# Designed miniproteins, single chains, continued (2), part 62

Each design is a single chain, and the fold is of that chain. pLDDT is the mean over its residues in the fold that is shown.

## One batch from the design tools (miniprotein)

Design m6120
Fold by ESMFold2-Fast:
Structure m6120 (fold): chain A 87 residues (1-87)
Amino acid sequence: MDALDYFEAGYKAYEAGNKDTALTDFTKGIDLYQKDPAGLKKKYKLSDIILHFTLGYAYLFRYKLTGKKEDLKLFKEHLIYALEHAE
């Protein structure tokens, strides 16, 4: 499984109310992304804008589960990048 597989699993677990599984899946996805962000972009042929939105939302949902302000900061940074390059 890659980062996007874990993000999808995390969103499904979150919607089902399974917060522990959602936290584990988002954390694993973020870890995998951090190891090879360029490979993920190449594999899915993602634009930088879409990649930043995708990762940003994963940080936001992990923040909603943990309250860790570091994840909120990372969500904001990725969202700003996407907005700056979309305009």
Scores: mean pLDDT 81

Design m6121
Fold by ESMFold2-Fast:
Structure m6121 (fold): chain A 76 residues (1-76)
Amino acid sequence: VEEAVKLVKEAIKAYEAGDLDKAIELINKAYTEYVLGASEEVKKAIEEAVGVDPVQFLTELGVKELERAVRRVFPD
């Protein structure tokens, strides 16, 4: 749990610094290695420790990247 919390906090710091690629990489690593397949108790502990749901945070970052890609092809 501690390693997952550390990765999520580092992802948030990267996002705040404007490094979206690094933020996505770190949160995806936390999700894949520590959250995916983990118990609900572990997921809740991570959410409580960092104040955000790691799945929701990753989804929001993914949606923003997808929106950016779509906007380049279909600007309106």
Scores: mean pLDDT 63

Design m6122
Fold by ESMFold2-Fast:
Structure m6122 (fold): chain A 65 residues (1-65)
Amino acid sequence: PSEKGVYELDTKITGGSLQGLVKAQAGIELPEGSNKEIVEYLNKHPKVESAEELDKNNFLVKLKT
């Protein structure tokens, strides 16, 4: 998408795949823990616009660039 200053990641895999994607795209290291802990961490991170759990295995993360 061409939204200025925002990068969207949509992943259908929780944990390791999400960790790899956010680390590669924004240099963010995710904590080891529950989906709630991961979402709370991402929402507090200054490089993250918003994060939510769609399903047990799916996340939507919007990054600030």
Scores: mean pLDDT 63

Design m6123
Fold by ESMFold2-Fast:
Structure m6123 (fold): chain A 95 residues (1-95)
Amino acid sequence: LGPQELLEFIRKAQKEIDELLAKAKTLPASPLVEKAKEILEKARKILQQLQDLLLQIGRDQPADMSPYVEEIKKLQEEIKKLIEEAKALIEEAEK
């Protein structure tokens, strides 16, 4: 994943998390809504870890990028899965 794609991913993920949390607040309290909120808060935390890691890499300019590339991809995949799971729970709660 290129640097521009990574920055776009981060901005898009942050927006999606914020929008899903806002939507969850409009729904009646239910176990599905509460679980979705918990998952979104976890996704927010992992997204912040990814942003912090990217800033650190930019400052430190490490000679070997291999472990950082793998960690970045893992964090991105976790964020995507959590957002998708939260979306499904919110959609189910709307029915």
Scores: mean pLDDT 83

Design m6124
Fold by ESMFold2-Fast:
Structure m6124 (fold): chain A 78 residues (1-78)
Amino acid sequence: MKEDEEAMKVMAAVIAGVPEEEIELEEALKIIEEEDKKLQEAVENKDIETIKHFRELLREVAERMGIELPPEAPALPP
């Protein structure tokens, strides 16, 4: 639960391009919800560029949290 809140702040900070210390949990949730909505639309419309952008954001978040993501995640749709 608390670790999820920290992960959300890190993700929002990467999306907004600011330090995680400058983002409150409410702002983080709003930023993540908007980005998730864009990703859902991109997947449905097969917008490969937007999906690649989201993949890069996930890698940046994982790097800041000290987590290594496998190269194949997330897989692009055919």
Scores: mean pLDDT 70

Design m6125
Fold by ESMFold2-Fast:
Structure m6125 (fold): chain A 78 residues (1-78)
Amino acid sequence: SNLFLIDGFFIDLRKEATVNTSSLSTSVQNDIISWITNQRNDMRVQAMHQTFTPVQLTDLGTSIRNQVNSKIAAAKAS
């Protein structure tokens, strides 16, 4: 189901972000993890009202991962 795929994606993304932010302050880590949690909740709500195609799930996942990577890169550059 869409919810199973969404949950799996965000569990993996959160684990990846936790590793990639381990050198950053607790405040920055919490901000990025909270953003990921909010994106997961928003996508779960959308999945209750529509069915995503596999292409839509892949495109959304790529977009969200790229945004997380950009946030981490910006935090490391500060």
Scores: mean pLDDT 88

Design m6126
Fold by ESMFold2-Fast:
Structure m6126 (fold): chain A 86 residues (1-86)
Amino acid sequence: ALDEAVDLAVEALVAALADADPALLAEVRAALERARAAAKAGDIEAAEAVLEAARPALLEAVAQADPERARALLAEAAARAEAILA
């Protein structure tokens, strides 16, 4: 269940940010892959630390992407993750 929710969240976020600068998107994707690995290993603190360190890159990628599309995709992913984890 957690693995499915984490995979869904990472895929949705990468898709939401696809229009960002390729180098910036690569940085964000690398951080999301590290956070996903940590979360699946049960190390939620490590996953949070990776995401916090990536926050400036994430915010810049969101600014370059369609924020309305990104918000919609993330909201759908969050709802599905909650259903999976329930």
Scores: mean pLDDT 74

Design m6127
Fold by ESMFold2-Fast:
Structure m6127 (fold): chain A 67 residues (1-67)
Amino acid sequence: MTVGQVMDAVRQADLSDAQKAQIIARFRQRYRDDDVVSFQQVRDVLAQVPGLSDAQRQAIMARVQQV
């Protein structure tokens, strides 16, 4: 999957606008939208975002797995 697809999944997730912006900023810091990423790379980025619970990370990963 591409980073762009991951960011679109995050935008559609049930998160606050601030949480979405923070996650998107972390991906853009490390990757370009056209970059291909593994599920592990997505998990690693989400692990570095402060203020996300483990349940929220799991929900985002479940949505990302659908793309």
Scores: mean pLDDT 80

Design m6128
Fold by ESMFold2-Fast:
Structure m6128 (fold): chain A 92 residues (1-92)
Amino acid sequence: MSTGVRTATVPNAEEGIEAAVRAALEALAAGADRAVVGVRIEGEGLNVGLVTRSADAEAIRRAVREAIERALASGKRATVTLGDVTATAEPV
């Protein structure tokens, strides 16, 4: 099993969403069968985790955005699964 791991640190949630999308697509394009992405969003105090076998950028963007929104609203870890895409956001 080939897993592509990527990490990024960004200042805000919108940059975090796009960094997660880009990193996942880059890992899958490089031949990984699964992408695992970690993004730290310093402005919001969030850690985002993404696991995907799907190169569907819109599904990734939606899952990451919903996880971030739920975590910010609750102050707790939130996980969103859309098909083969799982995104988790947790406050630091």
Scores: mean pLDDT 87

Design m6129
Fold by ESMFold2-Fast:
Structure m6129 (fold): chain A 94 residues (1-94)
Amino acid sequence: SKEDIAKELLELVEDMAVFLIIQFPEDEELRKKLEELMKKMKEAFENKDYETLIKVAKEFIELVKEKSKSLPENAQKLVEKQVERIEELLKKLE
């Protein structure tokens, strides 16, 4: 079940990363950082290193929270809801 939880976590994180790239199409540094964090999370998942997956996912969430502050209110609410779902999955992996 940890593998299934981690797969769901990766899907939600990927959806969030794509959403942020769409919201900030000119932010190349953001795109690069999101791609780097996604790669690290995928590698941790493939190695069944759930401690590293949790650590990197928390770093991803902090970046998301920082960037979401500049979004319109409706987009901020969508981000907040998805972050809560990701945090719930992270608690299940601990």
Scores: mean pLDDT 88

Design m6130
Fold by ESMFold2-Fast:
Structure m6130 (fold): chain A 66 residues (1-66)
Amino acid sequence: LTLDQLKQFAIQAANQIKDPQLRQQLIQDAQNSQTKEQAQQALQKAMSQLNDENRYQISQQMEQAY
């Protein structure tokens, strides 16, 4: 995955977070990612806040992106 793709998945995952303050914080963290490592960390943080169903949906989309 490219940096831009990782940032988009991180933003998508963050948008699924129920807490509006945490959601905005993690969206900004993802948008401000300058490296793939930072984007992956933002994605992992966002996904850790999701329920199993939403986490699975993001994982499936990532697998299809190759």
Scores: mean pLDDT 81

Design m6131
Fold by ESMFold2-Fast:
Structure m6131 (fold): chain A 73 residues (1-73)
Amino acid sequence: PTPEQLETDIEIALALIEVAVAKISGDKNGLIETYKKAAERLEEIAQRSTDPVSRERAQREAENLKKEAEKAK
């Protein structure tokens, strides 16, 4: 992997860890907020990325997190 791809994978992993921690809580509103903030962060990474693999992976995960936020309502 390129350094940019590795950084993107680390950011995705951190976002998923934050979501996992939020799921352990009983706070649905906090979980939804965590999904939304994680998705926004990954969208920013996708927008500034010059590597197509990094961009696609970050974009896909951001969309998944947005979908999960809607399901958590």
Scores: mean pLDDT 81

Design m6132
Fold by ESMFold2-Fast:
Structure m6132 (fold): chain A 82 residues (1-82)
Amino acid sequence: MEEKLKEEARKILDKFKKDSKETLEYIKEKKRYDLIPDVIKHFSGLSEKLIEWLEKVDPEIAKELRELKKEFIAELEKLAKE
C-alpha cells in the first residue's frame, strides 16, 4: 500500500509540473495576464494541501512540489509586471 501511495504522489507532482507549464504557455500566448491573481490563489491553495499530505507519504516529493510552487509563482509574478 505505501508503494502505491508513493507512486500516486509522483504522478500528482508530474501532473502539477505539466499543468504549470501549460498554464504559463497559455497566459503568454493569449496574453491573459488578468488570470494571474486567480491562478496564484488556486495553485497555492491546492499545493499547500497536497504538500501537507506528501510530507507524510514522501518528504522528498513534498520538497519538489514546494520548489515547483515557488518557481511557478515567481514566473507568474514576472508576467504580471509586463
Scores: mean pLDDT 81

Design m6133
Fold by ESMFold2-Fast:
Parts: structure tokens; C-alpha cells; sequence
Structure m6133 (fold): chain A 95 residues (1-95)
């Protein structure tokens, strides 16, 4: 939860309010990008920043689960970490 809140705050500081809300709701990277694009077209830089912030949050969740994620992630590692974000959100909702 803390990693997702930090990611949402970083996105909000960049003026990406819709992406920040999507992250807080535990939506996927694609859903966060789509939510912001629905308000206005994203620049390539903004698209990369959303992905970077999502990957950072995902890495923190993976590290909290004992996965050692360093440097460039493979596509398989990115998919695993996205799944860990989804699982973390489900656990928070289950309260």
C-alpha cells in the first residue's frame, strides 16, 4: 500500500492526476495511461514517466515479497511485478 501511495503522489506532483487516481485504485499501468489519455493526449515523456513510476512501485512491492529486482527488468519480470501489485490491492480490499 505504501508503495502505491508514493507512486500516486509522484504522479500527482507531475500533474498526472487521473493516472494518480488509477494507481490508488490499484488499476493496471495500461488503465492508468488510458485514464490520463482520456483527459488529454499524453506526450512520449509523460507516458514514460507513468511507466517509470509504476515500475518503481512494482519493484518496491517485489522487494517487500523477497524478490531481488535490480537494474533493467525483463518483460517476464515486469509482468510478475504487475501481478504482485494486483495481489497487493486485492489483499487491501479483503481487509
Amino acid sequence: MEALEEAAEELKKLGLDEAAEAVREGKSLEEAIDAENAVRPLTAREHLKIKEIYNKAAKKIAEARGLNVKGKMSKEQEELVEKLIEEAVELEEAR
Scores: mean pLDDT 69

Design m6134
Fold by ESMFold2-Fast:
Parts: C-alpha cells; structure tokens; sequence
Structure m6134 (fold): chain A 87 residues (1-87)
C-alpha cells in the first residue's frame, strides 16, 4: 500500500445550455466515487462564466488500485459527461 494518498482531478467544461444536465451527472459521479472502496474524499466545485460552466471533482484514494476500481465503476457516467463537454 502506498504511504501517500493518490489524487485525481477531473475537469469538465460544458456550454451554459447543458449546465443542469452536467451538474446532475457530476453529482451522480461524485456519489459513485464516494461509495467506492479506498476513496477517502470527494470534493466538487462549480465555476460559471458567461458562456461556459466548469465542473471540477477532486478525489483522493488510499491506493492506485482503489483509483482504478473507482474509475471502472464510474466509467458510464464519465462517458456521458465527456459527451456534454466541447465537441
């Protein structure tokens, strides 16, 4: 087991027209990640500009194996969020 936490920063930038859908998916993603074994923290921040919304999710894991397993569980939601990001 690694002595230091592993951190993953996820960033999604979407058009303002897709704000509600993106935030809903980001909340679902954060919930899936919180329930994953070896996840120690999940933080979500939303920044809005006139034309864009940026969603940042910071996840801390106790190991790289925990990170891999959590990403596998979150993959369907990650793919949906990627589809909402810039074409």
Amino acid sequence: APAEPVTLDLEFTVPKSKREEAIKLARELAEVLRQAPGVTSVEMEIEESDDRVTIRIRVTFDSQAALGAALDAARPILEKLAELSDP
Scores: mean pLDDT 81

Design m6135
Fold by ESMFold2-Fast:
Structure m6135 (fold): chain A 61 residues (1-61)
Amino acid sequence: SEPTLDPALAQQVGDEVERSMRDHGFSDEKARAAGEEVRRMVRQGTPVSEVNRLVSKHLRE
């Protein structure tokens, strides 16, 4: 099975994604939306590959 992140790390992982998006010049609204979606995915036990795919999609917009 694909690796998953500990749901207890959801807040930290989402915060890192949000910070990364802000550092790349994305708006507050887009950064927060991506961070929230990642937190939800991690809490739901989504595989790391799918979380990375979502983050990559947001960074390309």
Scores: mean pLDDT 80

Design m6136
Fold by ESMFold2-Fast:
Structure m6136 (fold): chain A 55 residues (1-55)
Amino acid sequence: DLLVDEIDRNLDVLEKDPSNTSARLQIRDVLRRMREQGVPQEVIDEYESRLKSLE
């Protein structure tokens, strides 16, 4: 799944550099697209939790 690969890469970038605004915006965009495509809410919640832990 291209969206899963994209969000995982951007989360890895944020773990390395939490100040990377571009990576954070890309993650938010991917999460929005996941919702639009009907990805299970449980999966989306896990990624949102990871993003929040990096803020």
Scores: mean pLDDT 81

Design m6137
Fold by ESMFold2-Fast:
Structure m6137 (fold): chain A 85 residues (1-85)
Amino acid sequence: MSEAVKKVSEIYRLLLSPVRNLDEYKARLEKIKKLVEEAMKLAGFPQEEIDRAKELMDKILKGEATDEEYQEFLDLIRKAGEKAK
Protein backbone atom coordinates (compact mmCIF):
# COMPACT_ATOMS: atom_id res chain seq x y z
CA MET A 1 0.00 0.00 0.00
CA SER A 2 1.35 3.46 -0.85
CA GLU A 3 2.21 5.93 1.93
CA ALA A 4 -0.58 8.29 0.77
CA VAL A 5 -3.18 5.47 0.92
CA LYS A 6 -1.95 4.53 4.41
CA LYS A 7 -2.37 8.13 5.61
CA VAL A 8 -5.88 8.40 4.09
CA SER A 9 -6.86 5.10 5.79
CA GLU A 10 -5.54 6.44 9.12
CA ILE A 11 -7.62 9.64 8.68
CA TYR A 12 -10.82 7.59 8.16
CA ARG A 13 -9.93 5.35 11.12
CA LEU A 14 -9.52 8.43 13.37
CA LEU A 15 -12.75 10.04 12.07
CA LEU A 16 -14.79 6.86 12.72
CA SER A 17 -13.28 6.04 16.14
CA PRO A 18 -15.33 7.05 19.20
CA VAL A 19 -13.93 9.76 21.49
CA ARG A 20 -14.21 9.63 25.28
CA ASN A 21 -13.77 13.33 26.07
CA LEU A 22 -13.11 16.79 24.58
CA ASP A 23 -9.31 16.61 25.03
CA GLU A 24 -9.17 13.29 23.12
CA TYR A 25 -11.37 14.81 20.38
CA LYS A 26 -9.03 17.83 20.03
CA ALA A 27 -5.91 15.61 19.96
CA ARG A 28 -7.55 13.43 17.28
CA LEU A 29 -8.41 16.46 15.12
CA GLU A 30 -4.78 17.67 15.36
CA LYS A 31 -3.56 14.24 14.18
CA ILE A 32 -6.10 14.27 11.32
CA LYS A 33 -4.90 17.78 10.33
CA LYS A 34 -1.28 16.57 10.01
CA LEU A 35 -2.29 13.39 8.15
CA VAL A 36 -4.46 15.34 5.67
CA GLU A 37 -1.60 17.76 4.89
CA GLU A 38 0.85 14.85 4.41
CA ALA A 39 -1.61 12.79 2.31
CA MET A 40 -2.41 15.73 0.03
CA LYS A 41 1.30 16.48 -0.49
CA LEU A 42 1.97 12.80 -1.34
CA ALA A 43 -1.01 12.76 -3.73
CA GLY A 44 0.44 15.79 -5.57
CA PHE A 45 -2.19 18.38 -4.65
CA PRO A 46 -1.23 22.02 -5.30
CA GLN A 47 -0.44 24.18 -2.26
CA GLU A 48 -3.68 26.16 -2.76
CA GLU A 49 -5.79 23.01 -2.16
CA ILE A 50 -3.66 22.02 0.86
CA ASP A 51 -4.11 25.54 2.31
CA ARG A 52 -7.90 25.29 1.72
CA ALA A 53 -8.02 21.93 3.52
CA LYS A 54 -6.13 23.50 6.47
CA GLU A 55 -8.65 26.39 6.56
CA LEU A 56 -11.53 23.89 6.63
CA MET A 57 -9.84 21.90 9.42
CA ASP A 58 -9.38 25.08 11.50
CA LYS A 59 -13.10 25.90 11.12
CA ILE A 60 -14.04 22.33 12.13
CA LEU A 61 -11.74 22.55 15.17
CA LYS A 62 -13.43 25.82 16.25
CA GLY A 63 -16.93 24.39 15.69
CA GLU A 64 -17.55 27.10 13.05
CA ALA A 65 -17.77 24.80 10.02
CA THR A 66 -21.05 24.50 8.12
CA ASP A 67 -22.31 21.12 6.89
CA GLU A 68 -21.27 22.27 3.38
CA GLU A 69 -17.69 23.05 4.53
CA TYR A 70 -17.50 19.70 6.35
CA GLN A 71 -18.57 17.92 3.12
CA GLU A 72 -15.97 19.94 1.15
CA PHE A 73 -13.29 18.72 3.59
CA LEU A 74 -14.43 15.07 3.27
CA ASP A 75 -14.41 15.40 -0.54
CA LEU A 76 -10.80 16.66 -0.43
CA ILE A 77 -9.75 13.65 1.69
CA ARG A 78 -11.56 11.28 -0.71
CA LYS A 79 -9.89 12.91 -3.76
CA ALA A 80 -6.49 12.49 -2.06
CA GLY A 81 -7.23 8.76 -1.70
CA GLU A 82 -8.36 8.52 -5.35
CA LYS A 83 -5.20 10.29 -6.64
CA ALA A 84 -3.06 7.95 -4.49
CA LYS A 85 -4.31 4.89 -6.42
Scores: mean pLDDT 72

Design m6138
Fold by ESMFold2-Fast:
Structure m6138 (fold): chain A 62 residues (1-62)
Amino acid sequence: MTHFDVDPADPLVQEGERILREGMDRIRNATNTKEVAEGVGTALRGVGLLVQAEIDERRAKS
């Protein structure tokens, strides 16, 4: 069975969620392609932090 939850108390998860939300808000408020691209870039940075938190947890158990 696959575990889907990230620990919300993890500082990397908190930072990643914050940045991802900022990126999604930028996309939602975008009026042109350049603004969408900037929002996507911000959202991807947030995803990168969430992926790093997942990798750190997996390595700790390996």
Scores: mean pLDDT 75

Design m6139
Fold by ESMFold2-Fast:
Structure m6139 (fold): chain A 75 residues (1-75)
Amino acid sequence: SMLEEARLRQTGILYALQGNFEKARQYAELAEKQGHPRAADEILEAMRAVQEGDIQTAVGLLLRAIGDELDSLLS
């Protein structure tokens, strides 16, 4: 579901922003196994962005994931 996808993205991206790349990777793998490859790709993109010092991109991905969860809860 969109809610499950958005929550996996949020959790993975939050771990990436915390520098916990091991847990971020685990959430990307979980997202892929659950049939959410876009969520996995966005978590990996956030990890790369953080590693490159592009915190703005990683935060943007997080805000998008939060927006998707809110859309699911409010609609």
Scores: mean pLDDT 87

Design m6140
Fold by ESMFold2-Fast:
Structure m6140 (fold): chain A 81 residues (1-81)
Amino acid sequence: ALSEDERRLLLSVATLAYKDVKDGKMTVEEALEAIDKAIEKWNIPLSEETRKKIYEVIRESVEKNESVSKFAERVREILEE
């Protein structure tokens, strides 16, 4: 299971990346790369299944034009599984 600090770090990275996608500063692919780089840099023991769920949430949230707050809620729920 992820530590609280690891969950908080991933939630922050994912939320900031999503905000940059919404603001037109980053592509979806660049947002996924930012998350992958954070996982590698901090050696976060994230399962492949959880990683795929986060990618799906980013893609779906972009498609639906979800608020940053709603996106953050969905990612937090996934990371607490």
Scores: mean pLDDT 84

Design m6141
Fold by ESMFold2-Fast:
Structure m6141 (fold): chain A 71 residues (1-71)
Amino acid sequence: MMTEEELREIVEELQKELGSGGVTFDQFIEAMKKRGIKIPKKFKKKLKELAKQNGGLLSTREIVELWKELK
């Protein structure tokens, strides 16, 4: 089971690699896939909806808070 801290570290590393203030839904999914991490369907659906509301970008905080709600 992925912990909040593990998720935070992954997203922070992804943001550093991208050099941006946020991560797109597709970039996040690809990063999880490369790490062999399976994302629950409910979490994936909510992340996609959140990204659309934010003009395509997700912050580390938003991803982690959503994960905590759906655990």
Scores: mean pLDDT 76

Design m6142
Fold by ESMFold2-Fast:
Structure m6142 (fold): chain A 81 residues (1-81)
Amino acid sequence: SMEKEEALKYIEERKAKLLAWAATLPDPATRAAVEVMINHFTEELKKAVEEGSMTFEEVKKAAENAEKLIREMAADLLARH
């Protein structure tokens, strides 16, 4: 469906932007941890979309919430180094 295609495209675009941001992080261990989180979250979202368990609006909200969490976790990790 068009909604499913739009949701998958949105996930890939957000993933690319988050990975680009992660690449700018100064600590290699934090970069690696953040990249693992980004990949895991985006795979879970893609699976949910492919199984038909999420609407495009739910995908956008889930992505926003996960992006916030990932950025907060990165800030916490950087503050400890």
Scores: mean pLDDT 85

Design m6143
Fold by ESMFold2-Fast:
Structure m6143 (fold): chain A 66 residues (1-66)
Amino acid sequence: DELKRQLEALKRALEAVKNNDIDGFLDALSELSPELQDEVLQQLLNSRDELIEFIEQRIRELEEQL
């Protein structure tokens, strides 16, 4: 299930960001769809807080679809 895989990858990316784990973040990012990778990278350019909020919002949206 692609949605479950994306959800798990987003949760790992969120945890990595909160832990300042660059390698874990990049590994999780590589499992996301190209479109979602671009969105996450764009949020990273804005701020850490906006990146965290974006990932948390995407997690909630995907959980609603399951």
Scores: mean pLDDT 82

Design m6144
Fold by ESMFold2-Fast:
Structure m6144 (fold): chain A 90 residues (1-90)
Amino acid sequence: SEVLELEAELGVLEIEYGVLKKVAEKAIKEKNIEVLKETLEGLKKLEERLRELGKRAEPLDPELAKRIEELLEEVKEEIEKVEKAIKELE
């Protein structure tokens, strides 16, 4: 099922977000601007992948599309936090 494939991909993106969030938290604490910049690029790529996944999910499963949009909103908030941390360290 195409929907099951999209759900599996969302699961992978959820795990990747969890890792990036953890790395960002540690890098903020350690004031590691280089790691924060790398994490920001990872989060931006994740945002692009979630937008594409959401577009694919919308016509097939509106409930799945909502779950993707919720994660996308969390990723956007994390991007803003990381960008703010970078500016405060520069």
Scores: mean pLDDT 90

Design m6145
Fold by ESMFold2-Fast:
Structure m6145 (fold): chain A 60 residues (1-60)
Amino acid sequence: PSKAGIALGEKLLADPRLSPEERKEVEENLEILRDPSASASQQTGAALRLIGIELDLSLR
């Protein structure tokens, strides 16, 4: 699950529509997904937030 989330986060960082606040949020969630000490709950939450940002961008 984390590998797909990391790929999504990296894709989002390349999107020019991303606001500075959204970029910071993507970076923070990528750090959680890349942290091997992060709990399954933290990793799931980070992945879901990245999906939410992707969906929001797709609706613009």
Scores: mean pLDDT 81

Design m6146
Fold by ESMFold2-Fast:
Structure m6146 (fold): chain A 87 residues (1-87)
Amino acid sequence: MLSPREQAVYDELLRRIAEKYKELKEKLEKGEISVEEFRERLIEESLRIVDELAARYDIPAAVKERFRHVAVALVEKEAEELEKELK
């Protein structure tokens, strides 16, 4: 169970990842990047956001690592589904 502060940070993380997903998906649909570049860039951006939020809100290392694992898992799932949709 996350504390109210950790839950708020997690909600901000998900919002920021969703914003980056939308931005990168638009570039992918325009043919500006490949599906592989989309996956790589979204993972890198998501991990950067986790590091930024963990530093800003003084998140414990164990919770930060959990956020990193969740972020990567979400990006991999979204990239796989997107790849299937693009045919």
Scores: mean pLDDT 80

Design m6147
Fold by ESMFold2-Fast:
Structure m6147 (fold): chain A 104 residues (1-104)
Amino acid sequence: SPALDARIAGLDVLVDAGRRVDTRVLQPLGPGTTRTVAELVTGDERVVLEVELRGGEVLVRTTGGRAKIVDVRRLPSGVVHVILEVETGGLRVREVLSLHEPVR
């Protein structure tokens, strides 16, 4: 669905001039979006990020690279911004992925 392709992920890129990083968040952000998946593509390398809210904790799983949580910003609206540093193929990228607290 075209609606699944368009979410804004913040991207801070430390790259050589010839490299491109494409980031896609595959899921709409809304109330109760407690899990999201993003793909980062750099040349022939692909990293999949899976970020989840579970019991008030932020959990991150990566495939094809490594990531660490740099910061977590919880907003009064129930939006949670997860700031990640992602390493793939000698590239270091900062990503911001958004989740929403569970619907009660």
Scores: mean pLDDT 63

Design m6148
Fold by ESMFold2-Fast:
Structure m6148 (fold): chain A 72 residues (1-72)
Amino acid sequence: TRAEARAYEARGLELAAQGRYAEAAEQFDKSLALDPRHAVAMLGRIAALRALGRDEEAAALEQEFYALFPSF
């Protein structure tokens, strides 16, 4: 549900603030599974992937983000 997607987003942001980027990315993935167009979760996942050195995956997701949100 939308509430569950937000709960996963909030947990992801908390984990990222603690430097726990792998766990943060997992929570953002769960948020996006429930709401694929959740802009904040996509941006959080991109940032977490970059922090983990997964730059190619982050770049691919960033291109997808701008395709979905071209006015950002």
Scores: mean pLDDT 83

Design m6149
Fold by ESMFold2-Fast:
Structure m6149 (fold): chain A 72 residues (1-72)
Amino acid sequence: MEDEKKGLEYFQNKDYEKAAKYFEESARKHEASGNLKEAAIFYQMAALAYEKAGDTEKAEEFSKRALELLRQ
């Protein structure tokens, strides 16, 4: 919950590197808790933030992870 708010705050301030890290942490926590749909949403948010930060490798990684979770 707090990581989600921080992610959005940094994203709005165009600090995409920090936004991506907070969205990634939120995604991992939801995945660990079995909340796969919520995890997929936050992995997509992390992917978007990494893409905007110029980290295309991590953007692709997390986008694929989100898609994989949505297929289950």
Scores: mean pLDDT 84

Design m6150
Fold by ESMFold2-Fast:
Structure m6150 (fold): chain A 51 residues (1-51)
Amino acid sequence: MTLTPEQQRAFIEARERLLRRTGEYVSPVDALVEAGVASREEAEALVRGSR
């Protein structure tokens, strides 16, 4: 997947927030949704499209 620099930063920050909140593994899909970059359906498509 290709994200803008702003979206990449938001994704990283969202992943760190989810890790801190849950203490568990954070999927790329969950991090993208938390960052507001994509809906769950769009995030799943982006992750699938990277393969």
Scores: mean pLDDT 73

Design m6151
Fold by ESMFold2-Fast:
Structure m6151 (fold): chain A 91 residues (1-91)
Amino acid sequence: DPVEEARKKAAEEGGLVKIDEENGKVEVATEPEKIKELALETTILILKDLAKLGNYSQEGLDSAIAAVRAAHEAGIHDVHELLEVGIKNMK
């Protein structure tokens, strides 16, 4: 599975993976500036997938995305930290 292999490679190399399942695109970033942008984009994609699978409200998803964008603006660029912020606000 190219998605799972890309996730593993990103984790092993200290990078990030962005997955666009609708278009079958997978992007891996290992450079710091690109990692910051992919962290935000990847977090939003994961939150959208979680909302779809967990049957969360659109309002809850919108709140989660807004919180993640605010955290990213405040200097948080780690996917795990951004996901924690997003999940906490997804009600």
Scores: mean pLDDT 73

Design m6152
Fold by ESMFold2-Fast:
Structure m6152 (fold): chain A 60 residues (1-60)
Amino acid sequence: ASQALSLFNEASQLGLVPEADRAAVLKHLQDLQAAGDDYSQKSLQIAADFYRDKIAEAQA
């Protein structure tokens, strides 16, 4: 889902994602979005929740 990619981008801009991991994580999220199956949608939701929580914690 676009929300996972959007939240990942925001977390990356805030320095919450290690630079070494950014390209691999971005590709993984793009691959999940392209697949569109139930597993991929579930994985994107988990990723979206993870980055949303990281952003909220960093801004608290």
Scores: mean pLDDT 81

Design m6153
Fold by ESMFold2-Fast:
Structure m6153 (fold): chain A 70 residues (1-70)
Amino acid sequence: GAHEAADAAVAGAVASGRPVEVKTADGRTAIVEPEGDSLRVIVDGEEVARSKTGREAGEAVARAAAGLEP
C-alpha cells in the first residue's frame, strides 16, 4: 500500500544516502532526497515537505504515494 511504499522509500534513502523515487497512485513522481540531517519530499520537482526524522517525512511520502496532497 501507500504507507509500505513510503516506508520503503524513506528507509532506502536513509540507508543509501541517495534519492529514492516512488510512483504515486495518480501518476506523479515523488522523490525522497536525503540532505544532511533532513529528508526532503519532492513531488513533480516541487519540495512539498522537509523533516529531520524519517517518521515525519514518511507521512508526507505516504500521502503523495496515495495520490493525495503531500
Scores: mean pLDDT 73

Design m6154
Fold by ESMFold2-Fast:
Structure m6154 (fold): chain A 100 residues (1-100)
Amino acid sequence: SEEERRERALELVQEAVKLFLETMEKYISPEDLKKAKEEIDKKMQELREAVETGSLEEVRDKLIELAKFILDLGQKYKIPLEDMKKVNELILEALEVLVS
């Protein structure tokens, strides 16, 4: 169902974010990590709100925005692609379970 897809996509994104933050701890300063966490938390809150009350288009847009932010941070701090692989796979799976 659409409700199950929304819940599954959110669970996958939450797992991706957790893994990404754990990965970032190896590559960035505590100060930069704090700023990244604050921005990610804000984007996650917007995504949760869209999942609960928004359209599928809004959920997709917020998920893409968060995904882009994560990818841009990974590139900025030169995180190896191998260490980003599982994060990217979880994000892609989340996008695939939503209406594309």
Scores: mean pLDDT 86

Design m6155
Fold by ESMFold2-Fast:
Structure m6155 (fold): chain A 99 residues (1-99)
Amino acid sequence: LPVISSWKDLKPGLRIRFARDAPHGLVRIDGELVQFVLVDESGNELPETSLRTEEVYEVVDVIEDPSDLHPSSPVKVVVRVRRVEGEADAILEFENVEV
């Protein structure tokens, strides 16, 4: 599978597998702080924060420079994803961030 190492390659409809578990969805991709949010089929946020390397996720939406960004949380991008069945298009490389 191709490897993605930039958040700019994350587009709606892309199916990704995480290279490792992301317990809080907060990660660094190419130096930028990115928050992943798990959503259901209707786009509602799920309470589950953990993204697992054995699962496949489809990118639903990418929100650059979110309007609710706080100085204590310099998140560059919010990526909304849903769990899907089947094969990933790419593997996402990233570093986990402690919350």
Scores: mean pLDDT 79

